# Designed miniproteins, single chains, continued (4): the designs that were tried, part 101

Each design is a single chain, and the fold is of that chain. pLDDT is the mean over its residues in the fold that is shown.

## One batch from the design tools (miniprotein)

Design m15728
Fold by ESMFold2-Fast:
Structure m15728 (fold): chain A 94 residues (1-94)
Amino acid sequence: SLEELLRILRDLLRLEEERGIVNEEELKAMRQTIEDLERNRSREGALFAATVRLSYLLGLPDPLGLAEEILRLFEEDEERALERVRRLHEQLFA
């Protein structure tokens, strides 16, 4: 859902702000992605950004490839794509 994807992105933004490792330009880009999604824009871009960041933070071997796979799945089965992102979120924030 839109609300779930927003929650995931807000959790990721908070984590990155607390870590203090990423630069202000990356934080600004994350805030912009959240603002766009709040206005019901760029759901695909938000899903991609969330998946890349979750995969990177989990130490997965191909964050971009996984994000591309989940984005393709989102076009065919939105709920199944969101469930995969939810599982990554649960692994990181459990």
Scores: mean pLDDT 86

Design m15729
Fold by ESMFold2-Fast:
Structure m15729 (fold): chain A 73 residues (1-73)
Amino acid sequence: MEAERLLREVERLMREMVEIVEREGEAGLPRAEELARRAEELFRKLLEAEPEVRERALRIIGEAQRRMAEALA
């Protein structure tokens, strides 16, 4: 059940990063990068989890990266 807590926290951080970048553009990048570092630490623990949890984490991160890229384009 620890993996589910980590997954929810990563999802929360990724969502907050996307919202910051969508709202503030490039001005939001320093704060988004701080959240990204925290999410990366949690994500490393999730990479050792069961395949299903790992796949969900990758989908969350991929969607966030896609939305941030669109906001900055």
Scores: mean pLDDT 79

Design m15730
Fold by ESMFold2-Fast:
Formats: C-alpha cells, sequence, structure tokens
Structure m15730 (fold): chain A 66 residues (1-66)
C-alpha cells in the first residue's frame, strides 16, 4: 500500500539521519538494511529522485568507511 511505502521511506530517512548524527561508522548489517529500504521506497515511488540521491550518497560514504 502507499502507506507502507511511505513508512519504508520514513525509516530509510531516519536511518540515514542516525548515520549523520553519530561519528562512529555504522555496522555492515545496518548499511545493508538501509540499502534495501531505499531500493524498496524508490521502487514504490515513495522517495523523490533528490532524496534517493542523498540517501545513496550517505550509503556510499558509509560503505567506504567499512
Amino acid sequence: SRLEAEITAAMALMMASLIRRYPAPPSASFVERLERLVREAVEAGALSPEEAEELRAIIAEARAAL
């Protein structure tokens, strides 16, 4: 449903904000979960292209730190 897609997008945005708030790098499993949520939210049309680009940049930076 649209509501479930919006919840998925909200969770992805919250997880990304947590990565930015804490100086310690996230775990690999945390980043993998975020990647899945971003993919699902994009496929459902619940993230704008701009939001998706920002989230993918955060994921790429987090992956580079692992």
Scores: mean pLDDT 83

Design m15731
Fold by ESMFold2-Fast:
Structure m15731 (fold): chain A 63 residues (1-63)
Amino acid sequence: TPLEAAKLLRATGKEEFTREELIAIAKEAGISEETIEAAMAEAGLTGDVLTRSQAGSILEALA
């Protein structure tokens, strides 16, 4: 679920994530790759790197 993905994200202790890392965390929590990619596009992400806060907001929007 998105909430489980957000919990995993916080548990990493990382400050920055790549798109691939966020996709991997989302898939680990049972979110499809298509769903997380759509959420990142909806959030207006244009770079390959995002902050923990940005990643958390994207996951929370899916909850």
Scores: mean pLDDT 78

Design m15732
Fold by ESMFold2-Fast:
Structure m15732 (fold): chain A 64 residues (1-64)
Amino acid sequence: MEAEKIKEEAYERVLEALKAGDVKKAVQTIEELIERLKELGLSDKEAKEIAFEVSYKAQKEVAE
């Protein structure tokens, strides 16, 4: 599924940015994820829910 690959790429980039202390890059990556998911035909609500889950998972990994 194309959305799964996009989510995984975004997750890895957000995780790397957070580990580097680059919060602005992490936020930008999440915004780009939302736009990419919307381009695939997902609703704004669906794209934001997925982006929230990716952000939460990455933050949890950085916190152990």
Scores: mean pLDDT 81

Design m15733
Fold by ESMFold2-Fast:
Structure m15733 (fold): chain A 78 residues (1-78)
Amino acid sequence: SLEELKEEGFRLLEEITKVMVALRPHLSDDEAKSLLSKAQDIAKQFQKAIDNKDIKKAKEYLKKAKELLEELKEKLKE
């Protein structure tokens, strides 16, 4: 459902924020700005998809959020 998609997406965005905070001391300023910009774009596009009831786009940005979270977790292991 749209409500389940919305709930999952906001949980993922919250987790991304937590991992980014943990990563900040290990990143250059340019890397931090790049990752923050990417996270902000995903969040904005996901919110637009939810507002427009565009389930296909919401799923696409949910997938991008999952991919970003995995990338951030991998960087934390280094």
Scores: mean pLDDT 85

Design m15734
Fold by ESMFold2-Fast:
Structure m15734 (fold): chain A 67 residues (1-67)
Amino acid sequence: NFLDNISKYLNVSSSDIINKLKEDPDKTNKALIALDNYLISNPEVLSEEPLTTENYLRYTLYFYENG
């Protein structure tokens, strides 16, 4: 389950995520595209968890590391 996989990032600060994503801007852009495509295909994710800036950063980090 996507949200279960994201749970490992709940204790990661937004600043730590931003610093990680800054290490490879091209990879981060690809992760953002993958995330947007995933959310379009899986709208139930947005019903279970609000699309806040913090959650969007955590979702992006998941695709950055696993995409």
Scores: mean pLDDT 80

Design m15735
Fold by ESMFold2-Fast:
Structure m15735 (fold): chain A 89 residues (1-89)
Amino acid sequence: MARQQAAQEEGREVLGEMQKAVRDAGEKLLSDDEIDRAADRFRERVRRLATTYLGLSQEEADRYARLARDRFVAAARAARAAGAAARAA
């Protein structure tokens, strides 16, 4: 299905960008502002994927995207904390 393939491709790209940002937060010790900017971009991409490919309502997509953003920020901050601790040792 063309819709399913497009969703998988965009999802893979979004996941790849998220994984890179989480790694960068740990390796480069990204600022809170840099993490928030990456999280906002990730949120908007998740929201578009949910509305465009999954057919969710705007309200459902916004809720899902907010939860994804919260998880992204938590992961990025955890990676940064681990990176900072490793440098302090």
Scores: mean pLDDT 79

Design m15736
Fold by ESMFold2-Fast:
Structure m15736 (fold): chain A 55 residues (1-55)
Amino acid sequence: EEEVRKLKLEADRYEAAAHIYRLLSEVNPEEARKKAETYEKKAQEFRKKADELLS
């Protein structure tokens, strides 16, 4: 379904953004870490929703 694809894309994008912010920790380590953690949690939540729809 299109909804599952959208949820997976959102998860992938949040995970990619989190990775970028972890790499930016050399500029603002505290801000980068907080953003990375927030985006990683959002990515996992979208993955769970996608899995529930597939179940």
Scores: mean pLDDT 77

Design m15737
Fold by ESMFold2-Fast:
Structure m15737 (fold): chain A 86 residues (1-86)
Amino acid sequence: NAKEKAERYLEFGKAFYQVAKENPDDLEALRTAIRAYEQAIKLDPDNAEAWKNLAEAYELLYEVTGDERWKQKAEEYRKKANEIKP
């Protein structure tokens, strides 16, 4: 079902995010993690962990690029994660 597919995307994203954390200049790994997290959220928008992980990925993208747009996205997604969590 969609929730199970979302969980697979979330785990896939986590794997690439770990690569990106150790190799911040590897934007391909970071972009892959972001796309995977976005698919997880599309399939299961109530998964607070996916929103939190997406926010962290955009924070890293901001740190690497300096583009304030990614900082804004990170803040939006972190807020969304907090709204969903008890």
Scores: mean pLDDT 86

Design m15738
Fold by ESMFold2-Fast:
Structure m15738 (fold): chain A 97 residues (1-97)
Amino acid sequence: MLERAEALVKELFPRIYEELKKRLEGKVTDEQIEAAAEYASWLAAELVMRGVPLDEAFKRALDEAIELALTKSVEELHNYAVAARLRLVGVAIEQEL
């Protein structure tokens, strides 16, 4: 269960990172792009586990990550990523009960 969610995050991260890099290169630090990509990957996986289609989940996560990368610190972005991961773990646990 958690392995399935982690596999999806691993698959999505490089695609999200490349899209964020294209849009944010020169506007924010690489650390902010990486932190935003981590957040977006966990958010997209959470949305998919909740029944959102992959294409919609990817687009929604990317749009939110762009907004957050431009307005939030690296520490705040890491906090968003942790929160998204905890929500995804919660969904995965509920599916096993």
Scores: mean pLDDT 82

Design m15739
Fold by ESMFold2-Fast:
Structure m15739 (fold): chain A 69 residues (1-69)
Amino acid sequence: SSTQQRIEQLEKEIKELEEQIKELEEEIEKLKKLPKTKENEKKIVTLESALGLLKAAISFLEKLLEELK
């Protein structure tokens, strides 16, 4: 059914975003182990902002998925 295809597409999109979040969290943790320079602090803030946007995107897609169940 078209509903099943949309569910599968949303689940795939969520999985891809979860993988991006994991990679980004690992990058942030690596940066936190480096010397606390202003450059490294700026990079962490930028990546944490990107992380927030990705988490918001997952929440939106999960809400759409819930509506299709």
Scores: mean pLDDT 87

Design m15740
Fold by ESMFold2-Fast:
Structure m15740 (fold): chain A 89 residues (1-89)
Amino acid sequence: MKKEKIIEELKKLREKSTSPAAQQLIDTFIELVEKGELDIDFVDSLIKTVRNARAELEAAGRLTPAQRAAFDEVIKTLEEIKKIIEKEK
């Protein structure tokens, strides 16, 4: 993996993000890339975990519009992170 290019693309994604939660998520992934601990299977696992958490809250009737928007933003951000990692393989 070309770590420097992945970090550059993640920083660009962070600049486009207006959500503090999305920015913090991107910062965490930048740190994982710098440590050499990030792989695509981890990103896929995290996407599934977030999607499952959203589905559970929705099934319980506890998913507020604000929470729905936050989950959708996090999922979208994770999918964009995955695309960056796959492209720079």
Scores: mean pLDDT 79

Design m15741
Fold by ESMFold2-Fast:
Structure m15741 (fold): chain A 58 residues (1-58)
Amino acid sequence: MEPSKEQIEKLIIMTIKVAREKGLSTEEIIKLLEGLGIKVTKKELSELREEAEKTKLT
């Protein structure tokens, strides 16, 4: 099943949240996403990071 663009964005946000909890840098997060086959620019990552910080887990 091919993931939708929305599912990919949610996966990116979750990955950013987990990586930040582990204290990973922006460069390390980009490398992790590249390992998953996801292409993200530094600007896009910054915007998604702000979204991830706004969305808190319970």
Scores: mean pLDDT 70

Design m15742
Fold by ESMFold2-Fast:
Structure m15742 (fold): chain A 77 residues (1-77)
Amino acid sequence: DPSIEIPLQEIKKLMEEALNSEEIDEEKVKKAKEIAEELIKLLEKYTPESEEKKEIIEEIKKLLEEFEEKIKKKLES
């Protein structure tokens, strides 16, 4: 589903680029979070309830959680 896959790829790319620099790219962190939050809102509002919808939302939430943990680890170093 390109309407989900394209934003999801953009989120993953921004997360990777934010962490790939010696210093954390705060603008890319912000953009990745904004796209992820907007995608969750769109899925919740306009997509019928299904197991697939639940799985996709949980995947995005897990990506956000793992991203926050990676940011914290890098800042603690």
Scores: mean pLDDT 77

Design m15743
Fold by ESMFold2-Fast:
Structure m15743 (fold): chain A 55 residues (1-55)
Amino acid sequence: PTGMSPTETRILNLALDGKSQKEIAEELGLSVGTVSKKLKRAQERSDALLAELEA
């Protein structure tokens, strides 16, 4: 989606593929905290877009 960083997009795709935050962190060379933060931000963006479509 527009406005997401490449890292956020990769994290989201891996999460949708069923990988845990720890597995995503290991695969991308990030900390679990970074993965969690970026996933939360991506979910907040998706929720905002869904709210816009519902309106």
Scores: mean pLDDT 73

Design m15744
Fold by ESMFold2-Fast:
Structure m15744 (fold): chain A 57 residues (1-57)
Amino acid sequence: MNVEELRKLVLENPEVYEALKDKEISGKEEAGKAIIDAAKKLNLPEEEIEKLEEAIK
């Protein structure tokens, strides 16, 4: 998993970052799920969501 790519994606979508920050995520799995959920809520393309899922796995 490339943490740098994940950070870049989150920074490109500040709404996703804000949702994550406010939730005080306690684990890698929880962080990944929250990022994916926020991306879906933002109506990101399926392709971008798939990249996020792969980066988190």
Scores: mean pLDDT 64

Design m15745
Fold by ESMFold2-Fast:
Structure m15745 (fold): chain A 77 residues (1-77)
Amino acid sequence: SLRERARRTIERLLEEGLLSEEEAEELLRLLDEGIAEGRIEEVAEEVALLVIRRVYGEEEARKLKEEAERALAELKA
């Protein structure tokens, strides 16, 4: 499931020292809240962008978001 994949990714990043314990807990909380509210896709995107921003920086997060939006638009065309 999307939740299990996201959880494993967060746990792996915590083990690698790319996230703090507090950051990992916050991301897991956001995922659980998004699932409960039916906003799984939105929360998964927000979590992914936060992780990318933390690891690669703000500019890379912006580029990846723009590229993903472009790819999604192409698939819907």
Scores: mean pLDDT 68

Design m15746
Fold by ESMFold2-Fast:
Structure m15746 (fold): chain A 86 residues (1-86)
Amino acid sequence: SEEKLEELEKLIERMREIVAALPGMDPAQREKALAEIQKLMQEMNKLIQEIKREYPDDVEVNKKIMELTLELGRLQAELQRLLAAG
């Protein structure tokens, strides 16, 4: 449904916000932020699986999921870069 795609987009937006703020965080803030990112990633993965299960043959939905999955991949790469930098 449109609601599930919008929810997924909001979760990705929240992850982007947290990742952008990571460099300015103290160690305690960083620990909480990483825990929130882990929860967001679990929720996003579950939601993607639910959408694909409900709309397996919907070309538009699957195209949107692919685009959002690529964006998530870019955020994960940025997260790893920031963690490696300290």
Scores: mean pLDDT 86

Design m15747
Fold by ESMFold2-Fast:
Structure m15747 (fold): chain A 105 residues (1-105)
Amino acid sequence: VVPAIIGRLLEELAEKLGNEEAVKHARQAARDGSIEHVKKAAELLGLDPELITTSASEFLYQIAKKAIEEGVFDIAEKVRDYLRNFFPDQEKAEEIEKLIEEKKK
């Protein structure tokens, strides 16, 4: 997983949530791939920042879950598609799909 892609996903999520400080850190990460800025944006959005270094797929799953909870389905769908295309474990992508369908009830 490229930290710049994660930075862009966090920037879009932070913009939708109105968290201007998280937008600044995520935007920097999207530009330069800074893991420190990914971690800071994650912390500000209530995500576990340590997951970026231990399990990128779990970190992406947390971004998708947060997006679904906040009604930002387009970000969750981008995460689902990224997991389907670039990770061997398809379970998290299938879980994201189920959560999106449940929230649309």
Scores: mean pLDDT 80

Design m15748
Fold by ESMFold2-Fast:
Parts: sequence; structure tokens; C-alpha cells
Structure m15748 (fold): chain A 61 residues (1-61)
Amino acid sequence: MVVGEVELPETTKVGEKVTVTLADGRVVEGEVVFNDGKTAIIKGTLANGVEVYIRARLVPP
């Protein structure tokens, strides 16, 4: 299930490790698992151990 939406630089690559803050203040540490040049998907883990997927919009750096 994809939860939340964040922005990442267009230079972000599959396999890159990222830390993102969700709109509700939760911090997710994860890895980019998909990138089509406009949208990326991050597979991450919340502090409580729950695995999540986050959709990211790619924006100019």
C-alpha cells in the first residue's frame, strides 16, 4: 500500500537511501525501488517496524 506523497530531486536513483518526513510528522528511512523519471517509489520502515511504500514526485533540484 502506498502511503503519503513527498518530493525528491530528479537526480534520485533506484537503490538510493533516503529519509523522508510524512505530512503527519512521521519519519521514514527507506530506499528508492522504482523511478520512471517523474515518479519514484520508496520502500521504507517506520520507527515501529511497519513497512510502507511512499510515492515521490520528482522535481528539479
Scores: mean pLDDT 75

Design m15749
Fold by ESMFold2-Fast:
Structure m15749 (fold): chain A 108 residues (1-108)
Amino acid sequence: SSKLERIRELIEEILEKLREIKALIEELAAQGRISPEEAAHFLAEVEGIETLVEAALAFAESDPELARALLREALRLARAAAARSKDPEIKEKLEEVARLIEEVLRLL
């Protein structure tokens, strides 16, 4: 369906933005702007969001209720990460991820 195709497109965009956030975290760590421990913790958190979003895509057609539950948890984590982020670019990108997750939830 066109709706399912739009959901896939939005989830792919979310995953691309999460990859960009991971690259920024690694760049900040390489520049010494965040500690290696802080970078490792933040990367694990972003990878957790990525895993939930990938799972939601896998279930979007067969189990939309499960996909919705996974995306709601991903949204909660993305918002929490954005609120704690001190880097403006990472904060903005996490807020963009949260906004895209909200758009997918409206389509499910």
Scores: mean pLDDT 90

Design m15750
Fold by ESMFold2-Fast:
Structure m15750 (fold): chain A 57 residues (1-57)
Amino acid sequence: AEKKVEEANKEALEEIKNFDDPDPKKVAELVGRILRRIGDALQELLEERRERRKKEL
């Protein structure tokens, strides 16, 4: 169930590792992409949790 959150974190670390440009604008864009991926992964995890709860009710 938590695999997508783990994948988003791994992708974030890979982008940080490969990022060697200290340009503040590019740093802001990188952070924005990371936050979006984490947000999407969390939303999917919440939807899975809701569906699982419905099956138990």
Scores: mean pLDDT 71

Design m15751
Fold by ESMFold2-Fast:
Structure m15751 (fold): chain A 85 residues (1-85)
Amino acid sequence: SKAEAIEEVREELAKAAEALRAGKVEEAIKHLEKALEIIKEHIQDPLGKEVIELLEKAIEAVKAGDYEAAAKHLKEAALVLGKLE
């Protein structure tokens, strides 16, 4: 269901944030990519598209070593995700 997909995305975002705090960049990217896959497959409303854009920006920021920008985009993604309920 959409609610189950939202909860799984929240879990993946939490794991990504934990990996970033631990300096585990590759693990953080894997969790963000999994969150992105779940949203693309299960959530097709306009807010879902906004979360996709924010997660793509977060992944690019992580790859660039810009952890401040990554954290900002993750916080924004989590806020928009909360509006999907």
Scores: mean pLDDT 84

Design m15752
Fold by ESMFold2-Fast:
Structure m15752 (fold): chain A 65 residues (1-65)
Amino acid sequence: MELEKEIDELADALAEKVREQLKAMGFSDEDIEKLAERVREALREHPGDVEKIREEFQKALDELK
């Protein structure tokens, strides 16, 4: 098995690319960390609910503007 581990590694690689993209768009490291924390909280409350996690991510982005 270890498919979960491969998914986690892929997710980490995507997170790094997203972080670089957000920095290029003008977001600070602090803002990116706030976004990450909001997503982590959504994952804790709604594990496996991709749509809910996406909604919380968008909401956090809007709050930073």
Scores: mean pLDDT 69

Design m15753
Fold by ESMFold2-Fast:
Structure m15753 (fold): chain A 98 residues (1-98)
Amino acid sequence: SEKERELVREFVAASLLLVAGIIENEKTDPKAAKLFEEARKKLLEGMRAYENGDYETAIKKFEEAIKLLKEAEKVSKNPDTYKGAIEEVERALKLLKE
């Protein structure tokens, strides 16, 4: 369905932004990079839950990822780097709840 394609697109976009954030910040902003890595793990767990039809767990994992990204934003030397990833995960969560 179109909704499934949009959800997959948002997951891919969020995943790519998280990987870019880890690579860019691992040496200069290790606290933010660690939170990004934890958020990526939650995003992957959420995607697996979605693939298994466990939407409740998928929602919970995406909410946990958003929380970790917002913490990364607070401790980061460059908070604007994280806004895009937060927005993509929030779009995926909104689509999943519809």
Scores: mean pLDDT 76

Design m15754
Fold by ESMFold2-Fast:
Structure m15754 (fold): chain A 60 residues (1-60)
Amino acid sequence: VEELVEEVKRLGERIGEHARRTGERDEELEEKAAELIRKLAEEDPEAAIKAAELFGEAAG
């Protein structure tokens, strides 16, 4: 659970960094983050909400 939250946060940081470097959206990373949040929601809905919030902050 905590590993999935950390992975989602890391994807958010990578999306933000990619956007800063290229000015483009990385749809593949966004889809991966959505899949991890969905998977996390099946195991721990509260952790999924926290991960989504951290992702939003990290991605910008």
Scores: mean pLDDT 75

Design m15755
Fold by ESMFold2-Fast:
Structure m15755 (fold): chain A 64 residues (1-64)
Amino acid sequence: SEEEAGERVLRVLNHLATLSQAERGRLTVRQLAEIAEMSPATFSRVFTRWVGVSPRAFLAALRA
């Protein structure tokens, strides 16, 4: 469901908040998808829908 998909994305975002900048800099979209328990393709689609940017763009922003 959409609600469950959103909760999985929120879980990823909450997990990222607990990591250091160095740890965030080493993360890949595949690893975020694994945390969400989704395929990378499904995760990218769902994440973009809920967050408004792609996971790649989001990770690039976190790397500064």
Scores: mean pLDDT 82

Design m15756
Fold by ESMFold2-Fast:
Structure m15756 (fold): chain A 107 residues (1-107)
Amino acid sequence: SEAAERARELGERAAEAARAGDAEKAREYLEEAVRLARESGEEEAVRAAAEGALRAARAALRAGDVEAARAALEAAREALRLHPSLEVGLREGMVALMLGVMEVTVG
């Protein structure tokens, strides 16, 4: 769908912004992706937004920005609330990122 394609593009831009250390721009792209998923009501758009948010979280964590990684994980959780069935397929990625965030914050 058009909404899913736009959400995917926004997720990719968010990951690129996170990699570049631009946490604010990454957040803006993710907020727009989640908004499109919510407005469309499409499972494919929700999946695209959630996957994009997880990619951004991973990029932020690799860049050492734990707060940006947490914000991106929150965006993924928000998207998955729209279609909880998608959480099962994304569980491994979410758990790995949560553990990564904890390892950096719990010394």
Scores: mean pLDDT 81

Design m15757
Fold by ESMFold2-Fast:
Structure m15757 (fold): chain A 78 residues (1-78)
Amino acid sequence: MSEQELQDEIFEALARMIYAITKIAVSNAKSEEEKKEYLEEGIKQLRKLLEEAKKAGASEETLKFIEELIKELEEELK
């Protein structure tokens, strides 16, 4: 495994964790307001991760993966 491959795997793992935590939080939310707050926080964390991945020179595939997770949460927010 190259340093690039390891870096991409770490970013993808972090993205999956943020997404999973957000989905669990949304599922356990007590109100529509709480669900919205959890979705907005999850999107914010994924956007920060995407910026860090871009700065680190992550692969196009890894960047697209993070962008797809952001879009899924944004669609759920609508």
Scores: mean pLDDT 86

Design m15758
Fold by ESMFold2-Fast:
Structure m15758 (fold): chain A 92 residues (1-92)
Amino acid sequence: SKKLADELKNLIESLAKEGAKVEAKAEGGTVYITISGLSNIEIIGLALQLIGLDLDGLEIEYSIEGDTVNITIKGLSKKEAEELEKGIKEAA
């Protein structure tokens, strides 16, 4: 949904302002997001925010690897996925 995309962009913009590196890639109806350079507190905060997101028919998966969080969002249209990738890249 647009609300989920806007919440994700705001979260990414906040983390990027604190020095996090953000990468995003759309493939079909799926968006892959990699956020690196995170502190332990930022990782906990990000995980709690992801748990609190209203999925509204979307699937969100995440994994934590050291200072990096990988997020996978499924259930988007191709156009929505491409727009989300662009918005994330612009927010970073």
Scores: mean pLDDT 78

Design m15759
Fold by ESMFold2-Fast:
Structure m15759 (fold): chain A 57 residues (1-57)
Amino acid sequence: SQRERLAELQQQWRDLGLEDVVFDLEGTPDRGITRVEAPDDPLARELAERIREVSSG
């Protein structure tokens, strides 16, 4: 389920210790992530991309 995959990705986000980062799934997933310090955080960027893919499916 799309909803279950989103929940799993959100859990991975928390596991990275990014729970204080705004995560806007209602708006645009990759725009809701503002505390990602720089594009060079590969794990945060990868998760944002996966969330966008799941949200589109």
Scores: mean pLDDT 55

Design m15760
Fold by ESMFold2-Fast:
Structure m15760 (fold): chain A 94 residues (1-94)
Amino acid sequence: MHMEERERKLEEARRLLEEAARLFEEGARLAAEARDTGSRELAEEGVRRFEEAAELAERAAELAREIGPEAEELYESARGLADGARALAAELRA
C-alpha cells in the first residue's frame, strides 16, 4: 500500500514535470520569435506558457517533497524549472 502510493505520486510528479518542461520549451520558442519579430501577441503567449510551466513544476515539487528523500532529484529539477520559468516570464514582460 505505502510503496504503491509512493509510486503513484512519483508517476504523477514526473508527468507534471514532463508537461511543465514541454510548456517551458514552447514558451522559449515563442519568446525567441517575439524578440525576432517584435510581436506583442507572441510575447504574451510566451509569458502564459512560462506561467503554466511554473505552476505545473511547483505542483510536481510539492508532490516530490511529500514523497521525501527518494524524490530529492525530482524536487530539485521541478524547483529549478519553476524558478527558471518565472524568471523568463518576468524578463519577457519587461
Scores: mean pLDDT 87

Design m15761
Fold by ESMFold2-Fast:
Structure m15761 (fold): chain A 85 residues (1-85)
Amino acid sequence: MKEGEELFKKGKYEEAIQAYEAEAKRNPSAEIYLNLGKVLYNLGDYDKAIEYFQKALELAREENDKKLEGEALANIRATQMLKAA
């Protein structure tokens, strides 16, 4: 988790994706998929960003994490608006 966050903060998006995907394979969580969506959004890959935000939303609902659910929904809407512009 921290490794992916540090890479993302440094703008090392490709390495951040690799770190988050490796963590998701071991311990899938809404937070990891939300962060994957954010990295892909910064890379301009809006379709993949929405896909990961949708996975984050599904897991947040299963985890009953209303805060992460709200964040995932907000990120889906924001990304869709950018695609429509």
Scores: mean pLDDT 82

Design m15762
Fold by ESMFold2-Fast:
Structure m15762 (fold): chain A 63 residues (1-63)
Amino acid sequence: SAEAETEKGKEAFEAGDYETAVAHYVKALQLDPSNEEARAGLQELRDVIGLDEFQRLAVRAAA
């Protein structure tokens, strides 16, 4: 479920595993595009790692 994917994204983000966090948040949004927590998590991630690195990881996660 989108909820479970969002929770896994949060856990990975807190662990500093940004690639795994992006992958789970992207999957959550693929399941539910209106998931506010997943959107907020991706925005926080982008602010932490920067736009260029975020974009690279997000493209890989969406493939």
Scores: mean pLDDT 81

Design m15763
Fold by ESMFold2-Fast:
Structure m15763 (fold): chain A 64 residues (1-64)
Amino acid sequence: VAEAEAEYQRAKAEFEANPTPENRSRLLGALYRLAQAYEAAGDTEKAKEVRKEIFKLGGGTDKP
C-alpha cells in the first residue's frame, strides 16, 4: 500500500503541476494500482475514494 500511495502522490503532483495527457495517463495508472492495493488491504473506504478519482479522469466507467 505505501508504495502505491507514494506513486499516486508523485503522479498527482506531476499532473496538477503539468496537466498533460502523459501525466494524466500516469496518474490513472497510479490510481488504478492504489485502488487495487487498498482493496487487497481491506480498506474499502479508501478504495472507493480512489475509484472516484479514476472516474473524474474518465478511466473508471469504460467497462463493456
Scores: mean pLDDT 73

Design m15764
Fold by ESMFold2-Fast:
Structure m15764 (fold): chain A 71 residues (1-71)
Amino acid sequence: AQELIDKAAELAAEAGRLHREGRYEEARELAQKAIDLANEAMKDPAYRAAALSVRAEAQRVLEAAEKGEEP
């Protein structure tokens, strides 16, 4: 529940930092882990909105890292 969202947010933030450093493979891996945790948190209706927000942020990092987009 909340712990899954908190962990997903941490991983999404770290993935964003790695992407800005040009470490695209590591950013992609952490963004995927953040998405997986957010999907697990979404199984609880009480946390669905927060989990969707974290998942969207992680997906943006994942897509940017896969495209090799510069910060």
Scores: mean pLDDT 79

